# Designs tried in a protein design run: designed miniproteins, single chains, continued (4). Part 29

Each design is a single chain, and the fold is of that chain. pLDDT is the mean over its residues in the fold that is shown.

## One batch from the design tools (miniprotein)

Design m12973
Fold by ESMFold2-Fast:
Structure m12973 (fold): chain A 93 residues (1-93)
Amino acid sequence: SELVISRVLLRLDDEEAARRLAEEAAEYARRENIPVTRLSVRRVEGGAGQDRPLYEVTLEFDSVDDAREAARRALEYARREGIPVVEAEVRVE
């Protein structure tokens, strides 16, 4: 079976908020028994002319539906906790 790599990309202007969001998304996936093939938080320099660095949370899945649900839950958590998310996207490769 050919696995479809699906990525959730969330970008924030605060490193601690990005780490909290990544931790919550990973815990949600673990609780629902959804395999996460990659999880990272990294600093992104000069993204689209931003004055401040962005922090990119990346979650990779072998399922598009799992990626979309994880993104939705992460954004719900961010809204509840007052964490501003600058950019959010789901990519399928």
Scores: mean pLDDT 80

Design m12974
Fold by ESMFold2-Fast:
Order: structure tokens, then C-alpha cells, then sequence
Structure m12974 (fold): chain A 90 residues (1-90)
């Protein structure tokens, strides 16, 4: 199965090349169990980057954008929890 298309698109925006994404997919086919941790770390990095960006921009958003941002933040939190991440408490 392919990676989440949204995570892949975000990875490209964060500077991962198509070649790097293809190498991850190819290596997963060769060692399906060994790359789970590497794939999780890449996805976590992308999701954390997006999460921080939304939080930084949140105070300057209009009410409609804030509603969309809140839904996006909840989706990101859910995905990070599914990947076994615990959010640090301040």
C-alpha cells in the first residue's frame, strides 16, 4: 500500500525529492518489516512540521481558516498517535 498522499505531498514541500520517496517505497518492497521505523520517522517529521506551521500561523488566521486549521490539527494529532507518538507536555 502507498503512503498517505497528503503526507507524501507535505514531504515534497518540506524538501524530500521524488527520488527519496521512490527509494523508501522500493526498499519497503525489499524489507517490508525493517523499514517501518524509517517510514514512521519520515511521516512524523512531515506531520510535526505541518503541525508547527499551523500553530505559528493560527493567531493571524481569519475565523474560517481557524476552523479548517483546528480540523487539520486534530487529524495530525490522530495520525501521530496512530504512529505511536506522544505529544510532549509543556
Amino acid sequence: DALDPGAVASARELGLSDEEIEKVIEAEKEHPGELTEVIKEVIKKVLYGLYRKILEEYPSMNPEEKKIAEEALEEIKKKLKELGEEFPEE
Scores: mean pLDDT 65

Design m12975
Fold by ESMFold2-Fast:
Structure m12975 (fold): chain A 69 residues (1-69)
Amino acid sequence: SVEQLVFEAELRKFLETEDLSSEESIEKLAEMIKSAIDQGVLSEEEALAILRKLGVSEENLEKIRKLLE
């Protein structure tokens, strides 16, 4: 969907400007994803798949998944 493409572009921009070694950046990323899921833009699994495609490590994906619970 157009909404998913827009969100993927926002995620890509976030990842270009933020360092995921920072706990604050991981929390901000999780909040962006949670907001998109709550709005029905995409599922949790679709969001994690996009992050994996964009080069986010499995360790950081696990941290994000826990914050989404």
Scores: mean pLDDT 84

Design m12976
Fold by ESMFold2-Fast:
Structure m12976 (fold): chain A 97 residues (1-97)
Amino acid sequence: MKEVEIANLLTAAGIEIAAADFAYSLGQKDEARDALRTAVDLVKEAYEIAKEAGDQEGLESALRIAKRVADLSREMGFDDVAAEAEKVAQEIEEALK
């Protein structure tokens, strides 16, 4: 049950990452930034559910998406979004100990 919620949130985050990449390619930087911020929020929700459920696979999946958002945000120059995504990734890494 919780695993389905985590999978749905991370799938939505992946869609937002794809939307951000496409928007950025069109010069729509504000739209790209908003999509990446939405992806961070979705990863945060997935992380909270996975942490509460003790779902190691969910935590590992959330970590991969958080790192992807951080890398893409940094490449696009969205330093604020990159910093937030990096912080989320660090919190997930601590939860995996």
Scores: mean pLDDT 88

Design m12977
Fold by ESMFold2-Fast:
Structure m12977 (fold): chain A 86 residues (1-86)
Amino acid sequence: MEEILERLRRLGREVVEMSEEEQIKAADIAEELGNRNAYALAAQIAANPELAEEIVEAAVEELSKDPEAARETAEALEKALKAVKE
């Protein structure tokens, strides 16, 4: 559990470091993958850059309650980030 949450935090920070255009693209790809948590995370960061780190920590805290959702979100976010960089 703790390892998957740390992975989510690292992936979330990678989204924060992206340009707004890349963040929007990551959100779109996450939606295409059917993962609403990954979509919401990327979309909220793009919409609220000043709160980006707080958004990541809030998402990690919420996903800490559901290990399955946390793993699926990390996998979807990783795929979305890879596709943005292709």
Scores: mean pLDDT 85

Design m12978
Fold by ESMFold2-Fast:
Structure m12978 (fold): chain A 90 residues (1-90)
Amino acid sequence: LPSAEEIVEEALARLEEVAGKDNPHVKELKAELLEKVPSLSVEETRELFKEKFNEAGGKIVEEEKLSKEQVEALREIMIEALEKLDEVLK
């Protein structure tokens, strides 16, 4: 199984593909999660990731005027990462 850090890094890489590497909300989210996740438990990582990804995703959707397909991709990235984190918790 991948580590919680690897799961978060993969989700952030997929977010960069959807929203763009230079998006300020993507950069802020990536910086915060990569700084905090190495010191957190898997449970704490899951809750932080869900909160911060939802917050950043909402801002990106509003500001970038994302297509329906891009919005669904963001939702899929979040759900997939949360499911992988839940598997690590078992």
Scores: mean pLDDT 83

Design m12979
Fold by ESMFold2-Fast:
Structure m12979 (fold): chain A 106 residues (1-106)
Amino acid sequence: SLDGLIDEIRALVDQLVAELSKVLPADLVEKQRATLYELIDEFEKSKDPKERIRLLVLIGASLTSLSMLVFELYKLGEVSKEQYERIMDLVNQIDELIDRMIELLK
């Protein structure tokens, strides 16, 4: 169900926030957490399939921006390979769930 998939995304976002807390400033982590949770909460409140797809796309866009930032920090040596790979694994898992949810809403 869509509710089961969004709950899985919420759990993965919690894991992502924990990993980001090891490599990013606390204020930036809190802003990312707040943005992702706001989008997830709006998804759960919405019953319009088109609005739900829009919110999933925005979650994906937020994660893409975050991935680019973490990759740049990895290139600068400020994030280890292991930390980078763990963060990207979580982002990729969330993106796969988003793609599945969008297909279910079409």
Scores: mean pLDDT 90

Design m12980
Fold by ESMFold2-Fast:
Structure m12980 (fold): chain A 95 residues (1-95)
Amino acid sequence: SSDVEKLKKGLELLDKIMGLIQDAISKETDPDKKNKLLQLSHQLQLFFLDLIQTKSPTETLEELVRRVQELIDEVSKIDPELAKKLQKVLEEILK
């Protein structure tokens, strides 16, 4: 069903975004940038947990997409190459 597909897209988006951020954190040598990326990743995880408890699959995907776009804008100030990779994942998942 379309609802199952939307939930699957949301989970895949979260997994891929989190994987890229964790990889970037593992390679980051600047402690301030590393700490900011870690904070952003924790905030995204907590946001998603709240969404799946309170929203429909459609609303969960829509709100997650919006939050990921906000995250990409914040990451672009810290790591522009990571932000570009995150943007590509977002675009590919939403096909």
Scores: mean pLDDT 87

Design m12981
Fold by ESMFold2-Fast:
Structure m12981 (fold): chain A 100 residues (1-100)
Amino acid sequence: MVKASELSDEQLKELIALEEEIREIAEQGLKDNDPEGALRRIREVLEKAQRSEDPAVAQYGKGALTLLESLSESHSPELTLRVLAALSRKEIADLRAQLA
């Protein structure tokens, strides 16, 4: 977790929005029983994030994409998606706490 002093409120809000999008895609993929499709959409979101004009958002997206690839190598698509959903929920809570 990056320290609040290292990120602006605007950057924190953008990262929260990114994690909320990932969480929604992951939860929807589990409901639709399409974990592979959801993982593809999450990868697209993270690839877009890593090309952000904001260096903090770009580095966050790159790190998250690296984590996704690592999880995908050792886990089934459904398990990878469940782990990502849980991690996004935790990260959203942690980022929101930094805004307070």
Scores: mean pLDDT 82

Design m12982
Fold by ESMFold2-Fast:
Structure m12982 (fold): chain A 61 residues (1-61)
Amino acid sequence: SKAEEANRYGAGAVGLAAAGRADLAAEYGKKLEEISGVPVDTSSAEAAAKGSREATAAVAG
C-alpha cells in the first residue's frame, strides 16, 4: 500500500539523515514527496522525522 511505502521511505530518510548521508536522505525524501504530495525536509533527522509523519498521515487519509 502507499502508506507502507511512505513508512519505508520515511524511515530510510530519517536513518540516512541521522547517518550524515545527506544526498541519499534527500533522494528518499523526494520519493516520499512523490507518493504523498507533502514536502519532506531531510536537512536533519528531526526534520526528516517530522516530514515523514506528515507525509504518512497524508497517504493514510
Scores: mean pLDDT 83

Design m12983
Fold by ESMFold2-Fast:
Structure m12983 (fold): chain A 75 residues (1-75)
Amino acid sequence: SMADEVRRRIRDILLEGGVDEDTAERIAREVVDAFLTGGAIAGSSVGARLASRHVPRERLAETSMRIARVLLEAG
């Protein structure tokens, strides 16, 4: 499904950003839930908030932008 593909892409972005597998999967799931309910803006907001807690400062801007791009392309 589109939701599964988006979740996998966000998980991969978070893994590349230095987040561990379990946390990346949890964040990706929460981001997709927000996206399905409130669209790309809602998903991007949740993604940025959760990424800020787990992604190193130096990678945060790039990781957040990549998540937002995936959501904008999907919705």
Scores: mean pLDDT 89

Design m12984
Fold by ESMFold2-Fast:
Structure m12984 (fold): chain A 60 residues (1-60)
Amino acid sequence: MKGAEAALKAGTSAGGAAAGAEGARDNGNQVYAREAAHLGSLGPTGEEGARRAAEAAKRA
């Protein structure tokens, strides 16, 4: 998903965890979106959350 790339970049600037979760949700896969959102909520920094969301989006 192209959103994975945008989510990774946004993750470092827009509170990352939330932005990363958005990217995973855009993927449209409930399990991946939920996992990315959960991990993002646990990680206070953007890079970790965005990276996990990007991984979920890649799996699509």
Scores: mean pLDDT 55

Design m12985
Fold by ESMFold2-Fast:
Structure m12985 (fold): chain A 85 residues (1-85)
Amino acid sequence: MARVHVDARFESVEAAERGARAVEEAARAVPGVTDVRAEVTPTADGARLEVEIETEEESAEEAARAAEEAARATPGTLSVDVGIE
Protein backbone atom coordinates (compact mmCIF):
# COMPACT_ATOMS: atom_id res chain seq x y z
CA MET A 1 0.00 0.00 0.00
CA ALA A 2 1.15 3.50 -0.87
CA ARG A 3 -0.13 6.86 0.41
CA VAL A 4 -0.56 9.96 -1.71
CA HIS A 5 -0.79 13.28 0.12
CA VAL A 6 -2.21 16.45 -1.47
CA ASP A 7 -1.73 19.87 0.17
CA ALA A 8 -3.44 22.71 -1.71
CA ARG A 9 -4.28 26.36 -1.08
CA PHE A 10 -7.44 28.03 -2.39
CA GLU A 11 -8.71 31.61 -2.54
CA SER A 12 -11.94 30.66 -0.70
CA VAL A 13 -13.59 27.88 1.31
CA GLU A 14 -16.04 27.33 -1.58
CA ALA A 15 -13.13 26.86 -4.02
CA ALA A 16 -11.46 24.42 -1.61
CA GLU A 17 -14.72 22.43 -1.26
CA ARG A 18 -14.97 22.19 -5.07
CA GLY A 19 -11.30 21.15 -5.13
CA ALA A 20 -11.94 18.46 -2.51
CA ARG A 21 -14.79 17.00 -4.58
CA ALA A 22 -12.75 17.11 -7.80
CA VAL A 23 -9.72 15.44 -6.16
CA GLU A 24 -11.85 12.76 -4.48
CA GLU A 25 -13.67 11.94 -7.75
CA ALA A 26 -10.42 11.85 -9.77
CA ALA A 27 -8.60 9.71 -7.19
CA ARG A 28 -11.51 7.26 -6.80
CA ALA A 29 -11.58 6.77 -10.59
CA VAL A 30 -8.02 5.34 -10.47
CA PRO A 31 -7.96 1.52 -10.21
CA GLY A 32 -6.19 0.42 -7.02
CA VAL A 33 -7.29 3.40 -4.89
CA THR A 34 -8.85 2.00 -1.69
CA ASP A 35 -9.52 5.10 0.45
CA VAL A 36 -9.68 8.90 0.04
CA ARG A 37 -9.92 11.35 2.97
CA ALA A 38 -10.20 15.11 2.52
CA GLU A 39 -10.09 17.96 5.03
CA VAL A 40 -10.80 21.63 4.29
CA THR A 41 -9.47 24.18 6.81
CA PRO A 42 -10.62 27.83 6.53
CA THR A 43 -7.97 30.56 6.71
CA ALA A 44 -8.28 34.37 7.01
CA ASP A 45 -7.90 34.84 3.23
CA GLY A 46 -8.94 31.48 1.81
CA ALA A 47 -8.67 27.81 2.68
CA ARG A 48 -6.31 24.82 2.85
CA LEU A 49 -7.16 21.39 1.44
CA GLU A 50 -5.40 18.25 2.66
CA VAL A 51 -6.17 14.91 0.98
CA GLU A 52 -4.83 11.45 1.88
CA ILE A 53 -5.20 8.69 -0.72
CA GLU A 54 -4.51 5.02 0.07
CA THR A 55 -3.61 2.99 -3.00
CA GLU A 56 -1.83 -0.08 -4.37
CA GLU A 57 1.85 0.67 -5.07
CA GLU A 58 1.48 0.37 -8.87
CA SER A 59 -1.35 2.97 -8.82
CA ALA A 60 0.40 5.60 -6.69
CA GLU A 61 1.85 7.67 -9.55
CA GLU A 62 -1.46 7.65 -11.50
CA ALA A 63 -3.40 8.63 -8.36
CA ALA A 64 -0.94 11.45 -7.58
CA ARG A 65 -1.13 12.77 -11.15
CA ALA A 66 -4.95 12.60 -11.25
CA ALA A 67 -5.26 14.35 -7.88
CA GLU A 68 -2.77 17.10 -8.83
CA GLU A 69 -4.49 17.73 -12.18
CA ALA A 70 -7.93 17.90 -10.53
CA ALA A 71 -6.74 20.32 -7.84
CA ARG A 72 -4.91 22.59 -10.32
CA ALA A 73 -7.93 22.64 -12.66
CA THR A 74 -10.22 23.90 -9.87
CA PRO A 75 -10.96 27.66 -10.19
CA GLY A 76 -9.47 29.54 -7.25
CA THR A 77 -6.48 27.23 -6.72
CA LEU A 78 -3.38 29.13 -5.50
CA SER A 79 -0.91 26.24 -5.00
CA VAL A 80 -0.77 22.43 -5.08
CA ASP A 81 1.84 20.10 -3.58
CA VAL A 82 1.61 16.31 -3.98
CA GLY A 83 3.76 13.57 -2.40
CA ILE A 84 3.90 9.80 -2.43
CA GLU A 85 4.87 7.83 0.75
Scores: mean pLDDT 86

Design m12986
Fold by ESMFold2-Fast:
Structure m12986 (fold): chain A 86 residues (1-86)
Amino acid sequence: KIASLETAKDILDIAAEVSRSLGDERGAKINEASALLLEGEIYYLQGDYEKAIELYEEAIKKGKELGDEKLVKKGTEELKKVKEKK
């Protein structure tokens, strides 16, 4: 449900701000990359596949830069799913 994804994204945005305020730039970047993945899911559910692909690709790139293997795998799975629909 889109509302639940928007709530989850808001929580990650707040977590990123808290991490950054505490000097944890790495934690802030991880939360920001996770928020991009949720934003992509929101666009996918709205039928905006081009925007969803763009956001998933950005999340995957940031996940790779951060070494977050779970984020990269999830982003890649979602990207395959949206390309199948397009």
Scores: mean pLDDT 81

Design m12987
Fold by ESMFold2-Fast:
Structure m12987 (fold): chain A 96 residues (1-96)
Amino acid sequence: AQQQLAELQKQIEDKARKLGIDISGYTPHQIYVKAEALVRGIPKLTPIEEEMMRGVAAVEEAVLLTVTGDRAQTLIDRYQRILDLLDQIEARKKAA
């Protein structure tokens, strides 16, 4: 579990760097919110939109923790979703 989290985190950092996305100092929820906004073609969120989207990501994590009871699995699932979003951003950049 811990080794899988470290490997997924490295994959996210490497892919974000390759795509020119700054995620330094971000939490997993904040990376997810930023990646989702970029996938939707939103170049910049207003402070209110950023706060609302961060709140949605936090609620999703809380629900997953309640259902699974496994924090490591919840983070693994979140990191996999982030990687999927980064792959979608990369595909959109190649199509543009």
Scores: mean pLDDT 66

Design m12988
Fold by ESMFold2-Fast:
Structure m12988 (fold): chain A 55 residues (1-55)
Amino acid sequence: SAETIYQVYLDLLRRHPQAAASLLAFASTDPRAAEPARRAAYDVGDPAVIAAAEA
């Protein structure tokens, strides 16, 4: 579900902000994951993670 994907990416991005660009690029290959993962990136509030979401 979108909520499950959101929670997984929220946890991954909080624990591994240095991997944000790769994680978000992977999420964008699945239309079901792209929006929840992008939302998680903004909700993490890390400037580097947000920059990756806006690229």
Scores: mean pLDDT 83

Design m12989
Fold by ESMFold2-Fast:
Structure m12989 (fold): chain A 109 residues (1-109)
Amino acid sequence: SEELKRKREEVIRYTALKLRAIGNYLSVEPMDEEEREVLIEILRTSRKWSEEEIKKVDELNELAKKFEETPDKEEQIEILERMLELAKEINADSLAIKEIERRIEELKK
């Protein structure tokens, strides 16, 4: 039963990571390295995404991290505008695109 318990825990953990990675991608929140690797694996295994699209997802995540670290309002706007461009290029969810647009508008006020 210990072997079955371990397998079940691994499946639960992997499923949680998958859901969080997808959620972070859709919400444009920064992903940690483990979440990023899981998302890239999903994108590759689904065969829906090219290597170029995967690179754009990775750039989007790095920009999201940079946005969190950046105190300058003007630089924050530039980061979000680049994130918006990338999100549109990869045909990201409409809610993710709208959230980026909302954040840009709030910063410009």
Scores: mean pLDDT 74

Design m12990
Fold by ESMFold2-Fast:
Structure m12990 (fold): chain A 89 residues (1-89)
Amino acid sequence: MLEEYYKEGYEIGRLAAEGLTSEEKKEEAEKKLEEMVEKLKKLKDEKLYKAFVLGAMEGALEELRRMGAPEEELEEAEAAVEKAKKLAE
């Protein structure tokens, strides 16, 4: 269960990073994020929420690195991953 929410977050995070250069990918990421937030809000499960957030942050960071994003953006994404990882413990 936790791994599935992490994976869904990871996919959405990657799409969100792709969305920085594509309006179509941005819309897809926003739609999927809205659906997942609504689902997580109904579940009220802190562990599932934290797994999802960690996945999203790691997915976004990996895609930003692949795209050659500026160092400043990579540092912000790395900080977000560390924060999400700490909360998931």
Scores: mean pLDDT 81

Design m12991
Fold by ESMFold2-Fast:
Structure m12991 (fold): chain A 80 residues (1-80)
Amino acid sequence: SSAARAAAEEALERTEEDYEELRRLYEEGKVSKEEVIEGLRRGIESLRQLKAAYSEFPEIVARIEELIKEMEAEIKELEK
């Protein structure tokens, strides 16, 4: 339904905004590297739940999987 799709888009947008804010806080020295990694891991878990809930929308699933990959790559870089 259009309502379900809109809800998925809003949830994805919130996760993207939270991710961007977490990066900004880290760049400003307001959070530790360990706090960023933990935040990213929680974000990935939320995205996996969102993917399962909206699996009927392949374009949303694709966007979620791309964001998960970006967040996983950032964790790997931070763990260097």
Scores: mean pLDDT 85

Design m12992
Fold by ESMFold2-Fast:
Structure m12992 (fold): chain A 60 residues (1-60)
Amino acid sequence: AAFVDRAAAELEATASPEGRKMIESARRVILNAMADPSVRPPDEAGVRRALEEAKRWGEE
C-alpha cells in the first residue's frame, strides 16, 4: 500500500491532468486487487509498470 501511494505520487508530479486521472484510476484498481486475499499480491516492479502505463495512456 505505501509503495503504491509513493509511486503514484512520484508519477503524478510529472504528469498532465489527463495522466493524473489515469494514474489515480490505476492506483484504485491496484489497491482493490491487493485487498483481495484470493489474489497473489503484485510485486513493486509490476505496480510501477502498471502506473507508468496508465500515465502514458492518459497523456496520449
Scores: mean pLDDT 76

Design m12993
Fold by ESMFold2-Fast:
Structure m12993 (fold): chain A 99 residues (1-99)
Amino acid sequence: SKKEELLKKLLELYKEYKEGKISEEEVYERIKKLLLENGFSEEDAELLARALTEAIKLAVENKAPEEVVKKYLGEFVDTVLSEKRKEFLEELKKALEEE
């Protein structure tokens, strides 16, 4: 399944970042590449990669339980591969503009 493959790759990336094997910038670039390979536009991939990188960073800094991270990444994958993607992207754009 496309959802299962994407989730697995995001979980592997989260674990590498948590273990200090990759930098925050490498997390962003790898998420962006993964989304582009999954048919996302450059604009959408950049926006989603930025949001997800920040979420992963905060999860690691706050020592979030692995099960909470898995649930979050699963919900993220379900949302961005569903009809809810457009609304989610519009909400992310508004949130980033308010910084």
Scores: mean pLDDT 82

Design m12994
Fold by ESMFold2-Fast:
Structure m12994 (fold): chain A 71 residues (1-71)
Amino acid sequence: PSDAHIRELIRGLLALREEQDPLVASLSPEERAARRERSIADAMAIYASLSPAQREVWVRWLERELAEARA
């Protein structure tokens, strides 16, 4: 998958988790966006450090987490 696709999966999961976090609910839209982008950057750095086989497992995990969070 592309880096853009991976970023969007991470962004989607973070958005769902943020809806359930009362601390994040108190932040301005700009503060939430900055925090989200930092979290995406940190996750992408981890992804980049993985082997191709580990990246496949990580992407499948992320897709599963998103599906479960929406259920």
Scores: mean pLDDT 79

Design m12995
Fold by ESMFold2-Fast:
Structure m12995 (fold): chain A 104 residues (1-104)
Amino acid sequence: SPLKEAILLAARLTVLISALDFLIRALERAIKAGDKARIRRLIAEIDGLIAQIDAVVADVRAFLAANPDLPQDLRDFFARQIARADALVARARALVARARALLA
């Protein structure tokens, strides 16, 4: 059912958002510590996670377009989660750029 698909997409997006937030904080700590090996690993993990988030956000957008009769609360939930994902991805990209400068 569309509601079951919505629950699975919501769970996937929520897990990925939490994972990215965790990795951002880990990268900030690695930068402060000057741990170049950890910085390199965290950059690779963040790049991979951003790709996963972009894919799930695309899946959510396609799902919402295919199901125009979904409850408004669920649409609002996905809009908030996409906005959170976009903000975290932007923050992660800025932090990765700063981290790469430290590896030069």
Scores: mean pLDDT 92

Design m12996
Fold by ESMFold2-Fast:
Structure m12996 (fold): chain A 74 residues (1-74)
Amino acid sequence: GPSFDPAVVLAAINALLEDPERLSEAVVAALRRAKQALEEGDPDAYAVVEEAIATARREGDLFTAALLEEALAV
């Protein structure tokens, strides 16, 4: 699978979840799912993060999508 740093992605998700009132409920749910997958070392964690990016884009949260894409590129 693609190489990424799960600690960097997890830090980005935790930063986003510190201010959940700026996020839609769908984005919060997707971020929490991605956080759980990363913390559990799920082999599908990359795909779960990609789904969170897709959810953010669908909700018009381009900031969250861009931040997660940048974190995956590290």
Scores: mean pLDDT 86

Design m12997
Fold by ESMFold2-Fast:
Structure m12997 (fold): chain A 77 residues (1-77)
Amino acid sequence: VDASIVLPFFLIGVEIELSLPNPDWELILQDFKEAVEIIKNNDVPKKYVERLEELKKELLARPDLPEDIRKEIESLK
């Protein structure tokens, strides 16, 4: 399976969950981590790297983000 096909689904999953009134932060973390691993292990177009960076900033800017999940996201490179 082409990583460029799978990666957008994880990124969209994070975006959809963030748009909900009560986000599932554990699901967001799992999808975000999978997107990070795909980018680290595959040559992906710059647009996906930029989208991941944008989502990371959006997640960290959320005042309702649990501290344990915030720490996990901040630890990802």
Scores: mean pLDDT 80

Design m12998
Fold by ESMFold2-Fast:
Parts: sequence; structure tokens; C-alpha cells
Structure m12998 (fold): chain A 76 residues (1-76)
Amino acid sequence: MPMASDKELEEAAERGARYGVELLKQGVSEETAIRLMKLVGIEEANKKGAVTGKQAQEMIERALELAKEELEKIEA
């Protein structure tokens, strides 16, 4: 069965990070942003191939980490 490649997972994490930054800039709480990113991330992962729950969770955690780093640069 086709599985999402490491490159596709990293690209998905980067897209998730951009979405997370937009949500946080709109004043959405980190908790709500995580929930929304999880929903969008699961939908996108399912479109690209078989993804384990662990891979999806790691991708979302990476996306949130990248989003926080980007926000810190904007705040500085």
C-alpha cells in the first residue's frame, strides 16, 4: 500500500506550522490550535496515503514546534 514519504510528512508539518501560526495570530489558544491542526493534519495525511497514528501525532507535534519558533521570531 502507498505510504506517505518522509518528504511528504515534512512538507505536511511545514504546512501545518503555517496554519498554526495563522490561528495563533488570530488569537486562537494553543490548545484550540492543536485540536484544529490535528483535524486538518489527519485529513491531509489520509489523502496522501497510509499514515500511522504515531506518525500523525509526531507530524502535528513538529508542526506546532515550528509554529512556535516562527511566532517567537515575529515577537522579537
Scores: mean pLDDT 68

Design m12999
Fold by ESMFold2-Fast:
Structure m12999 (fold): chain A 95 residues (1-95)
Amino acid sequence: MEDWKEAMKKEIEKGLKDEKEIKNLPEEIVEEILNYLQAVLEGDEEAARKHLENLRKLLEEEGLDSEEYIEILEAIAENLKEAIKEIEKKIQQEL
């Protein structure tokens, strides 16, 4: 899903740029955020957990508040799960 990954990267960068604390996240951290969100959307709980742990380490290496960023990312993931659920509901009704 490269097209999806590119679209998500743009949406995340757009949303993150509105947050004062996360405007200048390194590209490596942004890529790992995309990997985490993709795993969440695919229902791969093990991959999502692994990417979340890697994100925590990357954020700590940059001297950032990893817990604050992880809470923001988990909130984004929950919002994405609800959005996907609504899309799936509409697809099932329309087919």
Scores: mean pLDDT 69

Design m13000
Fold by ESMFold2-Fast:
Structure m13000 (fold): chain A 94 residues (1-94)
Amino acid sequence: MKLTTVSRKKTEDYYEEILESSDGDKFKIKVRKEGDKAYGEIYKLVDGKWVLISWLVVGEKGILSSQPISSDLPSEVRRQLMMRLSNMALELVK
């Protein structure tokens, strides 16, 4: 499954991407920086609502805590979403 970035917003303290799969599923990855930490969340669009499916917290030394994707998604999609989330969060905290 291919994920396409349909929108991106980045500031010093905020990073957001909206992604669409080839199957028409939509995802939002949102990261905010607060002090020395970045807080990341992944949402899936379900019945017109953004539903939180994963989160992580990163500090200067890497990932401090995370919740893996709980949605029944293909392994490759889960991998791509988690990699994007981790990279976006690490970029903001540095």
Scores: mean pLDDT 81

Design m13001
Fold by ESMFold2-Fast:
Structure m13001 (fold): chain A 112 residues (1-112)
Amino acid sequence: SMELEEYLAEITKEAVEDILEILKNPNVLLGIGRILRLIGEQIDFERKFPEDKIGIEIINALIKALMVALKNPEDKEGVIKELEKALKLAEEGGYPKVVEILREAIEKIRSL
């Protein structure tokens, strides 16, 4: 569980950093590249932890948040909504490090 949480926390941290970058400096090609990278991370996560359905759903919510940010970088509320879904999943799954990363990311986006 510790190895799983650390791996998921690393994916989450990179995804929220990518979301913040896109919201501050919208770039379609960069955004597409970051979405593809996160999809690749989800495939690797599913191979390593195939029974962790909550972790997979968290990554799906992060992909959707990144897609919203790319399509409508002015739609901070839409991005926050997807991150709040990931936060609820992280709380249900018992991933306190992921919860902390998502709470901090939501506050940073609100301050933009």
Scores: mean pLDDT 87

Design m13002
Fold by ESMFold2-Fast:
Structure m13002 (fold): chain A 75 residues (1-75)
Amino acid sequence: DDAERLKKFMTGLAKKLPSREKQLGVIRALAAQLLSLGLSDEEVAEYVQELAKEIGIEMSREEALRLVDEVKREL
């Protein structure tokens, strides 16, 4: 589906980035795009956690939901 495809693409991009700050930027971009596709906060948080795990960032569900909330406020 579109969400899974987007997560895989963004994960590949993040793995090629030279800094953690830029990798976090990709995670935020993924969250913004998934919210724009109409996914729930909980669904977006799950995809955010999956991308974070793939690039070696430990992120709890609470931290992922906090990131989603922050991204929503910036839209």
Scores: mean pLDDT 84

Design m13003
Fold by ESMFold2-Fast:
Structure m13003 (fold): chain A 85 residues (1-85)
Amino acid sequence: SEQQKRDLLTYIAQKAGLSEEEIREIGRLAGMSEETIDEALEAIRNGDFPSEEELVKAGISRSLIRKMVELAKKRDLEGIAELLK
């Protein structure tokens, strides 16, 4: 869902220290709406980060979350976007 994509992007951005420009690029490559991307950026600005457990409860696999954090640390923006599609 769009909320799952927003929350996941917000989480990995916080864990990897992604810039706002990197977050916008990932969101656009993943086909996320500008509204959803802006919501993720506002959550980050406000320090409103979901936990790994909240993402797992929302139906996102722990292995996927961890893989995306690793890609984010490597600045593989296209790899992250492909997994968010």
Scores: mean pLDDT 85

Design m13004
Fold by ESMFold2-Fast:
Structure m13004 (fold): chain A 76 residues (1-76)
Amino acid sequence: SSSKIKEAELKTVLELLKLVGDMQDKIIEVTQEGKKNNWSEEELNKKKDEIVAASQKQAQSLISQSNAQLAQLAQS
């Protein structure tokens, strides 16, 4: 039903927003750790890039799962 589709879409949006928040927290944490340990800008940027790449993979997984669920609901 239309209502179930909207509910599933909202759930996915909330999960993606949480993922963005978790990513931002990890970037702040690694920036603080890098400053404490005198990391180079290059080392810090590499760690930030790894966090972003991992979060992108998680987002792609969530979107794929959401698309599968929405396809099932649309057949109803």
Scores: mean pLDDT 86

Design m13005
Fold by ESMFold2-Fast:
Structure m13005 (fold): chain A 55 residues (1-55)
Amino acid sequence: AVSVEDVKKAAEEVGIGVTDRTAEELYQRALKEGKANSVEDVKKFIEEEIKKRKE
């Protein structure tokens, strides 16, 4: 299982800092979509969300 803290770390590894609120939202969304089974799944989900925000 993953935690909100893992979500924040994954975002940092992608090169982006996120707020606690954003990390919680990303975690809940990943959990709902069944993409919170591993840290790697969460990291990929975060990468997609961050890319949308940038370009």
Scores: mean pLDDT 73

Design m13006
Fold by ESMFold2-Fast:
Structure m13006 (fold): chain A 61 residues (1-61)
Amino acid sequence: MPSQFQPVGLSHLPPDRVQRMIDRADDYYRQGVPFSQIPGRLMKDMGISRTDAARIVRRTP
């Protein structure tokens, strides 16, 4: 079945951009924001997709 998807994933993004997103997620985590809420914060603050935000959170322990 043809499946349209736009991975645009972390491997496609510049390392600096990925690093900034990870750093932001880490900052939220250190503030005590539950990691389930961090994707929403990243989407709102950095204008990234839910998929990218979820991948960043998975990279941040």
Scores: mean pLDDT 67

